# Designs tried in a protein design run: designed miniproteins, single chains, continued (4). Part 83

Each design is a single chain, and the fold is of that chain. pLDDT is the mean over its residues in the fold that is shown.

## One batch from the design tools (miniprotein)

Design m15071
Fold by ESMFold2-Fast:
Structure m15071 (fold): chain A 74 residues (1-74)
Amino acid sequence: SLLEKARQAPTLPEALKYYEEAIKKDPNNAEAWLGLGEVYFVALQFDKAIEAYEKALKIDPNNKYAKVGLNIVK
């Protein structure tokens, strides 16, 4: 799957491409938004990480990983 390809991607740009493609296919995929937030966080793009984590939480309000990520970057 695209999410598996993103998680196994050897570089951040490749992970980003797979998560963006997953979101393009299903904008309500909370796991894809969470992954996108994690990629931006590692890339130190905190504003984009916050936006992605907030979208993940809007789709899945009980996503513990998105809550943790958002608390770290804010």
Scores: mean pLDDT 85

Design m15072
Fold by ESMFold2-Fast:
Structure m15072 (fold): chain A 63 residues (1-63)
Amino acid sequence: MLSDEEVERLGRGVRDYLLSKGVPEEEAERVAREAERAARAASNEGEAHRAVGDVVRRYLATL
């Protein structure tokens, strides 16, 4: 399981990435929170990274 610091770092990365793509701050924060929940539900780092990537990919597919 990832530490809280690692989860927060992943969430910040997702938020910053989406903001760089022109996604509104409110939407970027929502997706970052969803990615953090997915990372916390993962049993190891590999699963957490895949789950976060899946959240971002699903969101981008809606654009």
Scores: mean pLDDT 82

Design m15073
Fold by ESMFold2-Fast:
Structure m15073 (fold): chain A 61 residues (1-61)
Amino acid sequence: PLPSPEYVRGVLLLMAGTIYEKQGNNKEAAEYYRRAAEEFRKAGAPEEEVKELLEKAKKLE
């Protein structure tokens, strides 16, 4: 089956976050990582993976 829309949105938001992080825009990167984590949680991703992404976002604040 195709990935859920939530999962696809999560991947795109994660990619945007990594681009911002590489550019030194840590505030924007953190915001996109939090949004990606929310979408992954809605898609049924393991809670551990969601927590890791949220911790990464917190570190960038």
Scores: mean pLDDT 83

Design m15074
Fold by ESMFold2-Fast:
Structure m15074 (fold): chain A 59 residues (1-59)
Amino acid sequence: SKIEEYIKKGVEAYRNKDYESAIKYFKKAIEEIKKSDLPEEEKEHKILVLEEVIEEIKK
């Protein structure tokens, strides 16, 4: 899935200390989650987790 691709790219960027690209890919994953047919509760949970990861990277 496109969501999984962006999460994988974000994790790979993070491992390479490319925090700007990591944040970019996690934000793209959030946008794909919003456009998906996932249940609303699952969307809210996945978006919250990714937003928390982005905020942790920004510290």
Scores: mean pLDDT 86

Design m15075
Fold by ESMFold2-Fast:
Structure m15075 (fold): chain A 78 residues (1-78)
Amino acid sequence: MTPEETLERIEKVIEENKDDLDAAIEGIRQVLKYGGAKNASDQVIADVLNYIAEKYKKEGNEELAKVAQELADRVRAR
């Protein structure tokens, strides 16, 4: 799985679980594990989520950008 494919899968997890942040974080961890980042730290997950939030902003999807940013903040707060 390429890094690009991994990011697309994470975006889908965010969209499907935007009302359940814990489920979204768990799904993201599974995608990263499959993409070769089995031991991704909470900092790495937060960095990926910040990147996706900027992508959503570029696409004009402010709602999903806010969700991705909130997920990143929640992961970093641990």
Scores: mean pLDDT 77

Design m15076
Fold by ESMFold2-Fast:
Structure m15076 (fold): chain A 67 residues (1-67)
Amino acid sequence: DELVESIVASIVQAVADRNPGRLSAADQEQIRAETLAWYRAHGADVPEEELPAALYARAVAVAAALL
């Protein structure tokens, strides 16, 4: 879904902004790709109102593994 991809892109930017100089463009693309893959596998099981927080938590977890 294009809307979810836009939300994930905004989350990746926010995570990068909180870790200045620590995440390359390739790292940011990996965070985006893995967060979207998680959404495709599990997004249907998450209430719509909780989805932005769940996407953020997943992106942060992926970023933590790369730092």
Scores: mean pLDDT 83

Design m15077
Fold by ESMFold2-Fast:
Structure m15077 (fold): chain A 68 residues (1-68)
Amino acid sequence: GAEEARRVADEAIEKARTLLKQGKYDEAIKVVDEAVRKIAELTNDPELIQELIDRLRPVKEEAEKAKK
């Protein structure tokens, strides 16, 4: 449900930021991509899905920029 979707996003952000600090950029990107897929499975609320994806996007973009 919605509560599980929010937890998935929060945990993914924390894990991805930890991986970024370790220089594990590809792993950080994978964590974000897996979280996006899981959120879509846990909720059908398009507004919540968009909100959580928007929170995850900056972390993925930071990882993608750092690996170049």
Scores: mean pLDDT 84

Design m15078
Fold by ESMFold2-Fast:
Structure m15078 (fold): chain A 55 residues (1-55)
Amino acid sequence: LDVEAAKEALRLMKEGVSREEAAKIVAERFDIPDGIVLSLKEASVEGLENAIKSS
């Protein structure tokens, strides 16, 4: 998962969008494979913040 996709997912989740809905939006915008979409659906806000910081 690239940094821009992680940032968008985190932004949506912080705005009150569910993890599942954020994953769908990000998958559509960034043309993400289904396997990575599953990872996004399971991702926590903390996990996404750490991914962004380590990039």
Scores: mean pLDDT 68

Design m15079
Fold by ESMFold2-Fast:
Structure m15079 (fold): chain A 63 residues (1-63)
Amino acid sequence: SIEELIEKAEKNAPKFDEELIKKRGLNKEQQEQLRKITEEEIEALRLMVEGIERAIERSKERK
């Protein structure tokens, strides 16, 4: 379900950030910026997914 995709993104985001920090040797300022960007991307994803889900449900009713 679409909710599962959002939950997966939220759970994986901190782990992805930690792995990226380790792999690229990011400093504290870069870590703070990355976390803020990740939070904004997750919020944008939530809005996008909600819009897509409503469109899909309407499409199913017409088929």
Scores: mean pLDDT 74

Design m15080
Fold by ESMFold2-Fast:
Structure m15080 (fold): chain A 95 residues (1-95)
Amino acid sequence: SEEEKKKALELIKKMFETMVDIRNAIEAGDLETAKKKIDELIKLFEEYVKVMSDEELKNQVAEDIINFLNWLKEVASPELKKYLDEAIKKIEELK
């Protein structure tokens, strides 16, 4: 519906803002904030999946998130890499 489309766009915006927060936390060495923001990103994606009926757009957003999380793994500590791997699995399960 039109209302679901508007909600999906709001969630995309919030997911983008959360991705920026994750990057900033990692750059600052704030592991606990990075984990919290990763959890927030997953929750936003769960809500996005509930309102997005377009399977191609849903899959594209999932792939964009997974690519972002994989990119972060290149600079992440071993503990954060495990957390990112679990986040990627959760996104894959939800899409």
Scores: mean pLDDT 87

Design m15081
Fold by ESMFold2-Fast:
Structure m15081 (fold): chain A 76 residues (1-76)
Amino acid sequence: LKKKALEAIKKGDLETARKLVRELFDQGDDGTALELSGLVSAKEGDSETALRTAESSEKLGYDKTAEKNRKWAEKT
């Protein structure tokens, strides 16, 4: 799922990416789902949501995911 979601994001197919992120949450892969959710928000130009996703990730102990989401929010 992560690889397919990243490919969708890279192609600009954010609708498919969001669907795959939801599937990751359903599978219990919360860390990966939060990482990709933040990236999708950043790609949509929603830096505020990307930063909030980073904060949620950090609170849940996904420090690497939080760091990635913060960097994406800052760059775009």
Scores: mean pLDDT 78

Design m15082
Fold by ESMFold2-Fast:
Structure m15082 (fold): chain A 90 residues (1-90)
Amino acid sequence: GSEKEREGAILFTAAGILEAARDYLFVLLENQPLTPEQKARLESLREQYEKARADFEKKLAEGADPIEVLREYIDTLNRLIDELEALLKE
């Protein structure tokens, strides 16, 4: 395969690992007593990841460059994970 195919496979695997980390942080937060403000932030973050995943899938279906789309999605996942970790530490 091409170098680009290998890069895509590595990035896709990295995205999956970040999705698993995000899901774990959601489970931890959902099992904690949250203030109304924290609960609102958690629901906002959930909506953001659902939109990010939908945008990712739509761009791939429309024939966008898989490498660029995966990098954008990974950047979004990292931001969401940072926000979840910040909320968990409050």
Scores: mean pLDDT 87

Design m15083
Fold by ESMFold2-Fast:
Structure m15083 (fold): chain A 60 residues (1-60)
Amino acid sequence: MSGEEAKAKVMEEALKALQARYDEVKEHGTPEQAEAAKKALEQAQKSYDIARKRLEEAEK
């Protein structure tokens, strides 16, 4: 439980950084950079959602 919760917290912070990067690149970067940043954010979001769901199920 503690390990999964710590991992989810780290993922949440990473998502914030990826979101900020995506927003910057979307406004100031190339379309290719924006697409890569969006893909990375999307994959990280999915991983975070899975981690959150596992935490909820583990608590029952």
Scores: mean pLDDT 78

Design m15084
Fold by ESMFold2-Fast:
Structure m15084 (fold): chain A 93 residues (1-93)
Amino acid sequence: EDLEILKKIIEHAFELIKEAIRNGKFDEAKEAVERVFELALKNPELIPLVLEKLKELREVAKEVIESQEKPSKSALEFLELVDKYIEELEKKL
């Protein structure tokens, strides 16, 4: 309801998601990203912020994946999911 509070919650959530990715916890990161995506769909005013944070998250995920000699299936599936959500939200701007 308080848009300012929701924005702060989203910013904090993305910091936790980045930490999960850096620690290889892509399944936990996926669940959190799905929840933030659903929140953005219900609150279109949040779409620009969520898009910005998803694009930052994509770069972090790519860096982690590129640093690995053999990326996990969950890591690759996570990157595909983030790319899909970016595309879907960009269509709603």
Scores: mean pLDDT 85

Design m15085
Fold by ESMFold2-Fast:
Structure m15085 (fold): chain A 62 residues (1-62)
Amino acid sequence: SEEREKAIKKAKEEVKKAAEMFLAAHPDATAEIEELEDGSFKGVVRSPEGEITLTVDPSLYL
């Protein structure tokens, strides 16, 4: 449905935005965004200073 598509887009954009902000502060970092089997999105950013993991469930935007 359009509502689910909008929620998925919102969740993906939120994870992407968070990853981009981290990469802007840490140029030597890497970022990976993965869609999980339950439909949530997982972002992992890694740098020499540490690792951050973010998970966003599209159902939060339905």
Scores: mean pLDDT 76

Design m15086
Fold by ESMFold2-Fast:
Structure m15086 (fold): chain A 95 residues (1-95)
Amino acid sequence: SSEALIAALKKDKSEEALVELAREYLEQEKYDEALEVLSQVDESNAVALTIAGEAYLKQKKYEEAIEYYTKALELEPNLSPAQENLEEAKKKLAE
């Protein structure tokens, strides 16, 4: 099922499909593949920036995670997942 979804999303090539493809790679712990797909999305997409932050956070790249969540929140200040994960990344970096 995941393989069929990934194949369908790769054919779509819309920004929405690229964001969903990156989310599927993130679920599979394919963080570098998620980031490669997101590099094709406009840098003004706060959801894409949040998913990139999550990929960095999962790789324990806390400084990069903070950068991407901060950019997402500059675009959409009330984006709860970015707010919560930014605080976690800051806490991990301070440890």
Scores: mean pLDDT 85

Design m15087
Fold by ESMFold2-Fast:
Structure m15087 (fold): chain A 56 residues (1-56)
Amino acid sequence: DRDALLERVRARAEQLIERTVQFLREVLGASQEEVEKIREKLLKELEEGLQLLRES
């Protein structure tokens, strides 16, 4: 089931995005606003990528 595989990919990618955001905030000192913008961009790119895979 392709949809089940895409949902697993989404879940793992969301975990990686969250870890990246936490790293930027805690280690590199990025502001809350900056990390929120990065998180939103990465989540949008993830959803667009998953949509393309469903359509292809």
Scores: mean pLDDT 80

Design m15088
Fold by ESMFold2-Fast:
Structure m15088 (fold): chain A 70 residues (1-70)
Amino acid sequence: SLKEEIEKITKEALEKMKGKSPEEVKKIYDEAQEKLGELVDKNPMPTQEEVEAMHEAILKLEEKLEEAKK
């Protein structure tokens, strides 16, 4: 399902971000965001649950990116 794909991409990205430099975290963030964007392009009419999963995924990735920038 779209939700499972979003969760997998997010989990793998967050795991890869652990202990990385700010530059590496940004690269992982960009790669994850690109993959999530591809899912959005393929699913123009997502369910509310899928929209919420995507929103949560982006927030988690953004939080780690902002943490790394400090």
Scores: mean pLDDT 81

Design m15089
Fold by ESMFold2-Fast:
Structure m15089 (fold): chain A 114 residues (1-114)
Amino acid sequence: MSEEEIEEKIEELVEKLKDKDPEVRKEAIEEITKLVKEYKENIGPILLTKVIPKLIELLKDKDPEVRIAAIEALKTILKEASSLLTDEQKKYIEKKLEEVAKNDEDEKVREAAK
């Protein structure tokens, strides 16, 4: 896909992260994660300004499966798109995942964040 097509697709998926249906939010996170793996070099600005902040918000989502999807997406970003992140940004994401691993009410969510 072209950079413009990738950015447009990510914008659509970011809007789906606000959907009332947790299954729609989960599927949108999974699609974003796939795009990060395939096209990370073309999505740096939108990843930093829109995707990462929204995924961090979704770590507190009402649905535990959505929280797990957000955890997996942030872990994928740290692995696959590490070169696009400053050390401070990496530490911030890692700190948020550690907070979830210690404090989340769901055992499976805590395990996913480790």
Scores: mean pLDDT 86

Design m15090
Fold by ESMFold2-Fast:
Structure m15090 (fold): chain A 67 residues (1-67)
Amino acid sequence: EEIKELLKKALEAVKNKDFEEFLELAKKIYEKTEDEEIKKLLDEALLAINNEDYEKAIELLEKAIKK
């Protein structure tokens, strides 16, 4: 799967509050991507979700998709 499609699925998982699916997708993206900025944005999105800041997580994932 293309990284961009996995990021879009991760974004929808967060919007649906399906955090188990988000974690699985984030792990898959992290293992497949060589882009350190995408990895950093995923780490920041995961932190935002742990802080229940879902709007910030969505913004970070949208930023990753635009790359």
Scores: mean pLDDT 83

Design m15091
Fold by ESMFold2-Fast:
Structure m15091 (fold): chain A 64 residues (1-64)
Amino acid sequence: HMSREEKLRAARALVEHIVAQVKSPEQMDEAVEKAREMARQLGLTDEEIDEVVAYARKLIEEKF
């Protein structure tokens, strides 16, 4: 199993990758749900998943 630090690092990198593929602000909900599912698959807690989702929203808002 990955360490908690490794999981958080992987989640952050995956969020950045997902956000890079977003072409318009209307895709925010789709990107957020994709980030949530990836965080869940990594075995993050509900609190950590919420942080990953917030990070994804922030990056998309900063992009547009």
Scores: mean pLDDT 81

Design m15092
Fold by ESMFold2-Fast:
Structure m15092 (fold): chain A 62 residues (1-62)
Amino acid sequence: SRVLATAAADYIARTPDELSVKKGEVLEVLAVLPDGRLLVRSLETGRVGLVPFSAIASFRRV
């Protein structure tokens, strides 16, 4: 089973470790960090990076 997250809005990476995402983009959650960020993989681009929890609209298990 995977945990998927959907981006709430466009987010532009602010550091090299972050991932830029577009609104509605589906992301696979790889890890939850204690600082309030998620390590995710984009299912559309295959890219991996950190996004803030506040950039996410919803979570679902598949």
Scores: mean pLDDT 84

Design m15093
Fold by ESMFold2-Fast:
Structure m15093 (fold): chain A 59 residues (1-59)
Amino acid sequence: KLEALEKVKELVKEKGKISVREATEIEGVGKELAQEIASISGSDEITLEDVEKLIEELK
């Protein structure tokens, strides 16, 4: 789970933000995990802040 979140973080850093759909295409990221990240922002877009908040909760 943490490894999958780090992969999402790298993609978000490259693009600035990604959609939930794009996140689900990352190896190890299921639709549920992508939706959990997006729920932090309350939108269908995932930002660096959203990913970092979830990573901090898991550490």
Scores: mean pLDDT 75

Design m15094
Fold by ESMFold2-Fast:
Structure m15094 (fold): chain A 55 residues (1-55)
Amino acid sequence: SKLEQGLAKLREEAIAAGVPEAEVDRLIAEFKRADPAQQRRLLREYLARIHRGLA
């Protein structure tokens, strides 16, 4: 699904940025605790922060 693809991209980008794999997996688990609308919002906000150099 689009959400799983988005989470996979988030994982790859975070690992490429030097974030430990275990930390990325924890972040993904936090996203999965939210409802689908909140999951899409959180992913969008995180990507925006990365683009601005804040994440």
Scores: mean pLDDT 69

Design m15095
Fold by ESMFold2-Fast:
Structure m15095 (fold): chain A 63 residues (1-63)
Amino acid sequence: GRAELEAELARLEREGVRAVLAGDYARASQILRRIAELEEQLGRHEHAARLRKQADVLAEKAK
């Protein structure tokens, strides 16, 4: 349900921060894309679009 999606988002957000702090931009990009998918499921389309743009920036840093 919605509560389970919110809990998964909180977990992924913590993992994403850890990935960035570790310099693992490839992993951080993948995590942000997954967060964007869950945000769309919650109807937060503008937030999901911003997260995808951030994921693209992190993917560039990984190259």
Scores: mean pLDDT 86

Design m15096
Fold by ESMFold2-Fast:
Structure m15096 (fold): chain A 71 residues (1-71)
Amino acid sequence: LTPLEVRVLAALAGGPKTAAQLAKLLGVSQSTVTRTLNRLEKRGLVEKRRVGDTTYYSLTEKGREALVAAL
């Protein structure tokens, strides 16, 4: 995991968040967060769920295990 990937997973351990919320929390661009989330989703570490008009990202069990191993 890259340092940014670890920070994204750690932020999601606090609960589901949007890409915009993660960008604000982590102090990076939304495009950087979206690219990072896409990579983590392909690896099965994060999943996305649409709630109404908003897309939330959440930590998977595999993502939680990867985060703990990186700490």
Scores: mean pLDDT 86

Design m15097
Fold by ESMFold2-Fast:
Structure m15097 (fold): chain A 68 residues (1-68)
Amino acid sequence: MDERLEELEKKAEEGDGAALAELGADYFFLGDYEKAIEYFEKAIELLEEKDPELAESARKGLELAKEA
């Protein structure tokens, strides 16, 4: 688990919005909704520029995390 999260964090720091979205989903499933919200918000900011469709998916994840 930690090794996968570390790799995703590394990719996110390199500008990989998909990695940020995966981090959001991973923290959501771990029940850490505060971190899930942070990562989804970061993913949306990055993906709006590079992948608007994936940004929309991240917005849906953000709404679910806020309601949890």
Scores: mean pLDDT 79

Design m15098
Fold by ESMFold2-Fast:
Structure m15098 (fold): chain A 60 residues (1-60)
Amino acid sequence: SKVEAVAEEVRELLIGRGVSEERAEKVAEAIRERRFEEAKELVKDDPLMVQLIESIEKEL
C-alpha cells in the first residue's frame, strides 16, 4: 500500500542519515499506524525529517 511504501522509504532515509535500525523501524511503524505526532517526536532533533513527516501526513 502507499502507507507501507512511504514508511519503508522513511526507514531507509533515516538509516542513511545515521539513525539506528531500531529507531528507524519505530518511526516506520508509527507512520504505518498513522501515529504522525509520535513519528515527529522520534525525529525532533532533525528538522528536515520533521518537515518530511508533516508533508507525508498531509498526503495520507
Scores: mean pLDDT 86

Design m15100
Fold by ESMFold2-Fast:
Structure m15100 (fold): chain A 52 residues (1-52)
Amino acid sequence: MEEARERVRALLREKGFPEEVIDPLADHLVALTGGDPEGIEAWLAGIQEVRL
């Protein structure tokens, strides 16, 4: 799970999320997808479509 967390954190930073929400959001996403990094990436890609 640690590697999934770091990957999600890196992806969130690239997408412009503030540092203070990256850690809790990454933990939440890992729990939500069961730690599947592909599922996390797909979920984040969908979120990127929204405003801002």
Scores: mean pLDDT 69

Design m15101
Fold by ESMFold2-Fast:
Structure m15101 (fold): chain A 56 residues (1-56)
Amino acid sequence: GLERAKELARKLAEAIKNGDEKKAEELLKELQEELKKLSDEEQEEVRLIIIDELDK
C-alpha cells in the first residue's frame, strides 16, 4: 500500500546515499512491486518523497 511504498522510498534514498548498491537494488524491486498497486497520484507522492530525501 501507499504507506509501505513511502517507507521503501525513504529506505531506498538512504541506501543510495550510503552507496549500498545491493540494498538499493533490493529496495527498488520491492518499491516497484508496491507502486504497481497504487494510483498515478499516489505514485507521484512517492516520487516526491524520493526527491526530497535525496536533496537532504
Scores: mean pLDDT 82

Design m15102
Fold by ESMFold2-Fast:
Structure m15102 (fold): chain A 62 residues (1-62)
Amino acid sequence: MREIDIALARMGVAVLKRHVETNPEGVTEEDIEFAKKVLKRAEELGDEETAKRAREVLERME
């Protein structure tokens, strides 16, 4: 379905990536869940770039 927050998802993933890089100890369960939601949303929308970014963030958290 249309009505996508893809721009917000992209910005959120970019901010989360910086957060993971600058303050990995501050990473919360909410951050991990947010990244998973963004990944699923991006895959549903066919946004390969956003899906890739979300995957990178999730791998960094591990």
Scores: mean pLDDT 71

Design m15103
Fold by ESMFold2-Fast:
Structure m15103 (fold): chain A 94 residues (1-94)
Amino acid sequence: SLVKEGEELEKKGEEALKEKKDGRMAMAYYGHAGLLYYEAGDYEKAIKAYEKAIEADPKSESVPGAYENIAKAYEKLGDKEKAKEYREKAKKLE
């Protein structure tokens, strides 16, 4: 059910962007979807949801946290180089 809840949150994020033009709201929905996918063990879906969150509001103070979450998901996938890359992206914005 976590994956299904994440998919419903991604829909709400898409509606926030298309209907309300609200990148901040879309980022919150996509970020929450990413968290649910991560808890479900679907790290590839988590990464994509966090990438959508960053794209929705790239100037948000939450962007470094989204990069850290992408790095954690890449660690779970065994991709140490991508995990390091995204942590460096997070650090440069702090």
Scores: mean pLDDT 89

Design m15104
Fold by ESMFold2-Fast:
Structure m15104 (fold): chain A 57 residues (1-57)
Amino acid sequence: ELEELRKKALEAAKKMGISEEEAEKIFEEVYKQTKDLEELAKKVERALLTKFHEKAA
């Protein structure tokens, strides 16, 4: 479900120290690029990892 994926993405972002605003923005952008829930989940996870790496640098 879309709502469950959003919830999971926000939880992952919190663990990584990414703000809810940034996590929502990433989710919105990826959702615009794909309608496949499996692809959405993978791309959101990659985007969150990219943000985490930027923060760590």
Scores: mean pLDDT 76

Design m15105
Fold by ESMFold2-Fast:
Structure m15105 (fold): chain A 71 residues (1-71)
Amino acid sequence: SLENMKQGLKLAVEELLRRGLISEEEARELLEKLDNATTKEEVMEVMEEIMRRSGLSGDELEDLGVRALLA
């Protein structure tokens, strides 16, 4: 669902911040964009931005989000 995708990406952003792969400012900006996203297209745009900022692929980001959700 869209809600599960947003939650997974939020957890991925928090994990990226914990690992020092993005700054606190970048994390805040990305989390705000995720909270404001209401369509799949908007969520996908934020995912692409997370990928660009972190250097992770979509598959790596999905794995990170899933692992964080299950922890």
Scores: mean pLDDT 81

Design m15106
Fold by ESMFold2-Fast:
Structure m15106 (fold): chain A 69 residues (1-69)
Amino acid sequence: SLKKKLDEVSRRVAAGDASALPELEELLKEHLEKLKKTKKHLSEEELKRAEELYERFLEAAREELERRA
């Protein structure tokens, strides 16, 4: 599930594993693309909110890695 993969990647980011960042980025990108393809009933605003939430998650992960460096 997405949650399990996010939890795993988040733990790796917290441990300072820089390789986790591109994996997180790819995971979120694939999930967002799947949402756009399979849930065509979602409004443009709902999709935009999901994209913004994912971008904020990536930004937080990047800042955490930079703080650990």
Scores: mean pLDDT 74

Design m15107
Fold by ESMFold2-Fast:
Structure m15107 (fold): chain A 55 residues (1-55)
Amino acid sequence: SKIEELDKKIEELRKRINELLEKDPLDPDTQQKVVELQQEISRLERERRRLEEAE
């Protein structure tokens, strides 16, 4: 289902955040990229919620 696809994408983004933080959590570029990925996760979570409410 589309919800399963969104869950997979969210999990992939969370893994990317974890990998970035494990390598260099204090790097400003890493911190900015983490913020961007968190914003993307929030967008996907909102889409997931809309799909749940529509079903």
Scores: mean pLDDT 82

Design m15108
Fold by ESMFold2-Fast:
Structure m15108 (fold): chain A 59 residues (1-59)
Amino acid sequence: DKDYDLGEKLIKQLKLEEAKEYYEKAIAKDPKNERAKINLALVLRALKKYEEAEKVEKE
């Protein structure tokens, strides 16, 4: 079970990292894109990167 659970977590984490890159790129192209900022903060929280999420929300 531990090896299976670890694999599931790694796959989910990889997909969240890809989503993070996507939204970071969107914000870099358009810094006023509020939707991308909100979505980036949600992805960062899912990755348990709470400090980074708070920083994005304050910008």
Scores: mean pLDDT 76

Design m15109
Fold by ESMFold2-Fast:
Structure m15109 (fold): chain A 55 residues (1-55)
Amino acid sequence: MSRDQILEQLVGLMRQMLTASPDELARLLEEMQGLLATLSPQEQNDLLAEVEARL
């Protein structure tokens, strides 16, 4: 998966989390954690900064 694809998925997940019910939020958090686990710590930090800039 490309960096841009991961960025788009993270933005989408974070947008869903902002309007999610508690049950949905737990599932979305698990999906986000799984996606981030495929990245190095440095990549996670850089990508999350870009997500914040887009939100």
Scores: mean pLDDT 78

Design m15110
Fold by ESMFold2-Fast:
Structure m15110 (fold): chain A 56 residues (1-56)
Amino acid sequence: RERIAKTAAEAQYELTRRRLLAAGLSEEEADERAKKVAEETKERILNGEEKDYPSV
C-alpha cells in the first residue's frame, strides 16, 4: 500500500502541476498546490479511501 500511495502521489503531483500551469498559475503556485494534492492523495490511499485507485 505504501508503494502504491507513493506512486499515486507522484502521478497526481505531475498531473496537477501540468493542469495548473495550463490554467495560467505560476510555477511556484502550481508546485505548491500540486504537492498538497499529492499529499492528500497519499493519505487517502493509506487510509483505504482510494481502494479502486489504479496502480498507475
Scores: mean pLDDT 72

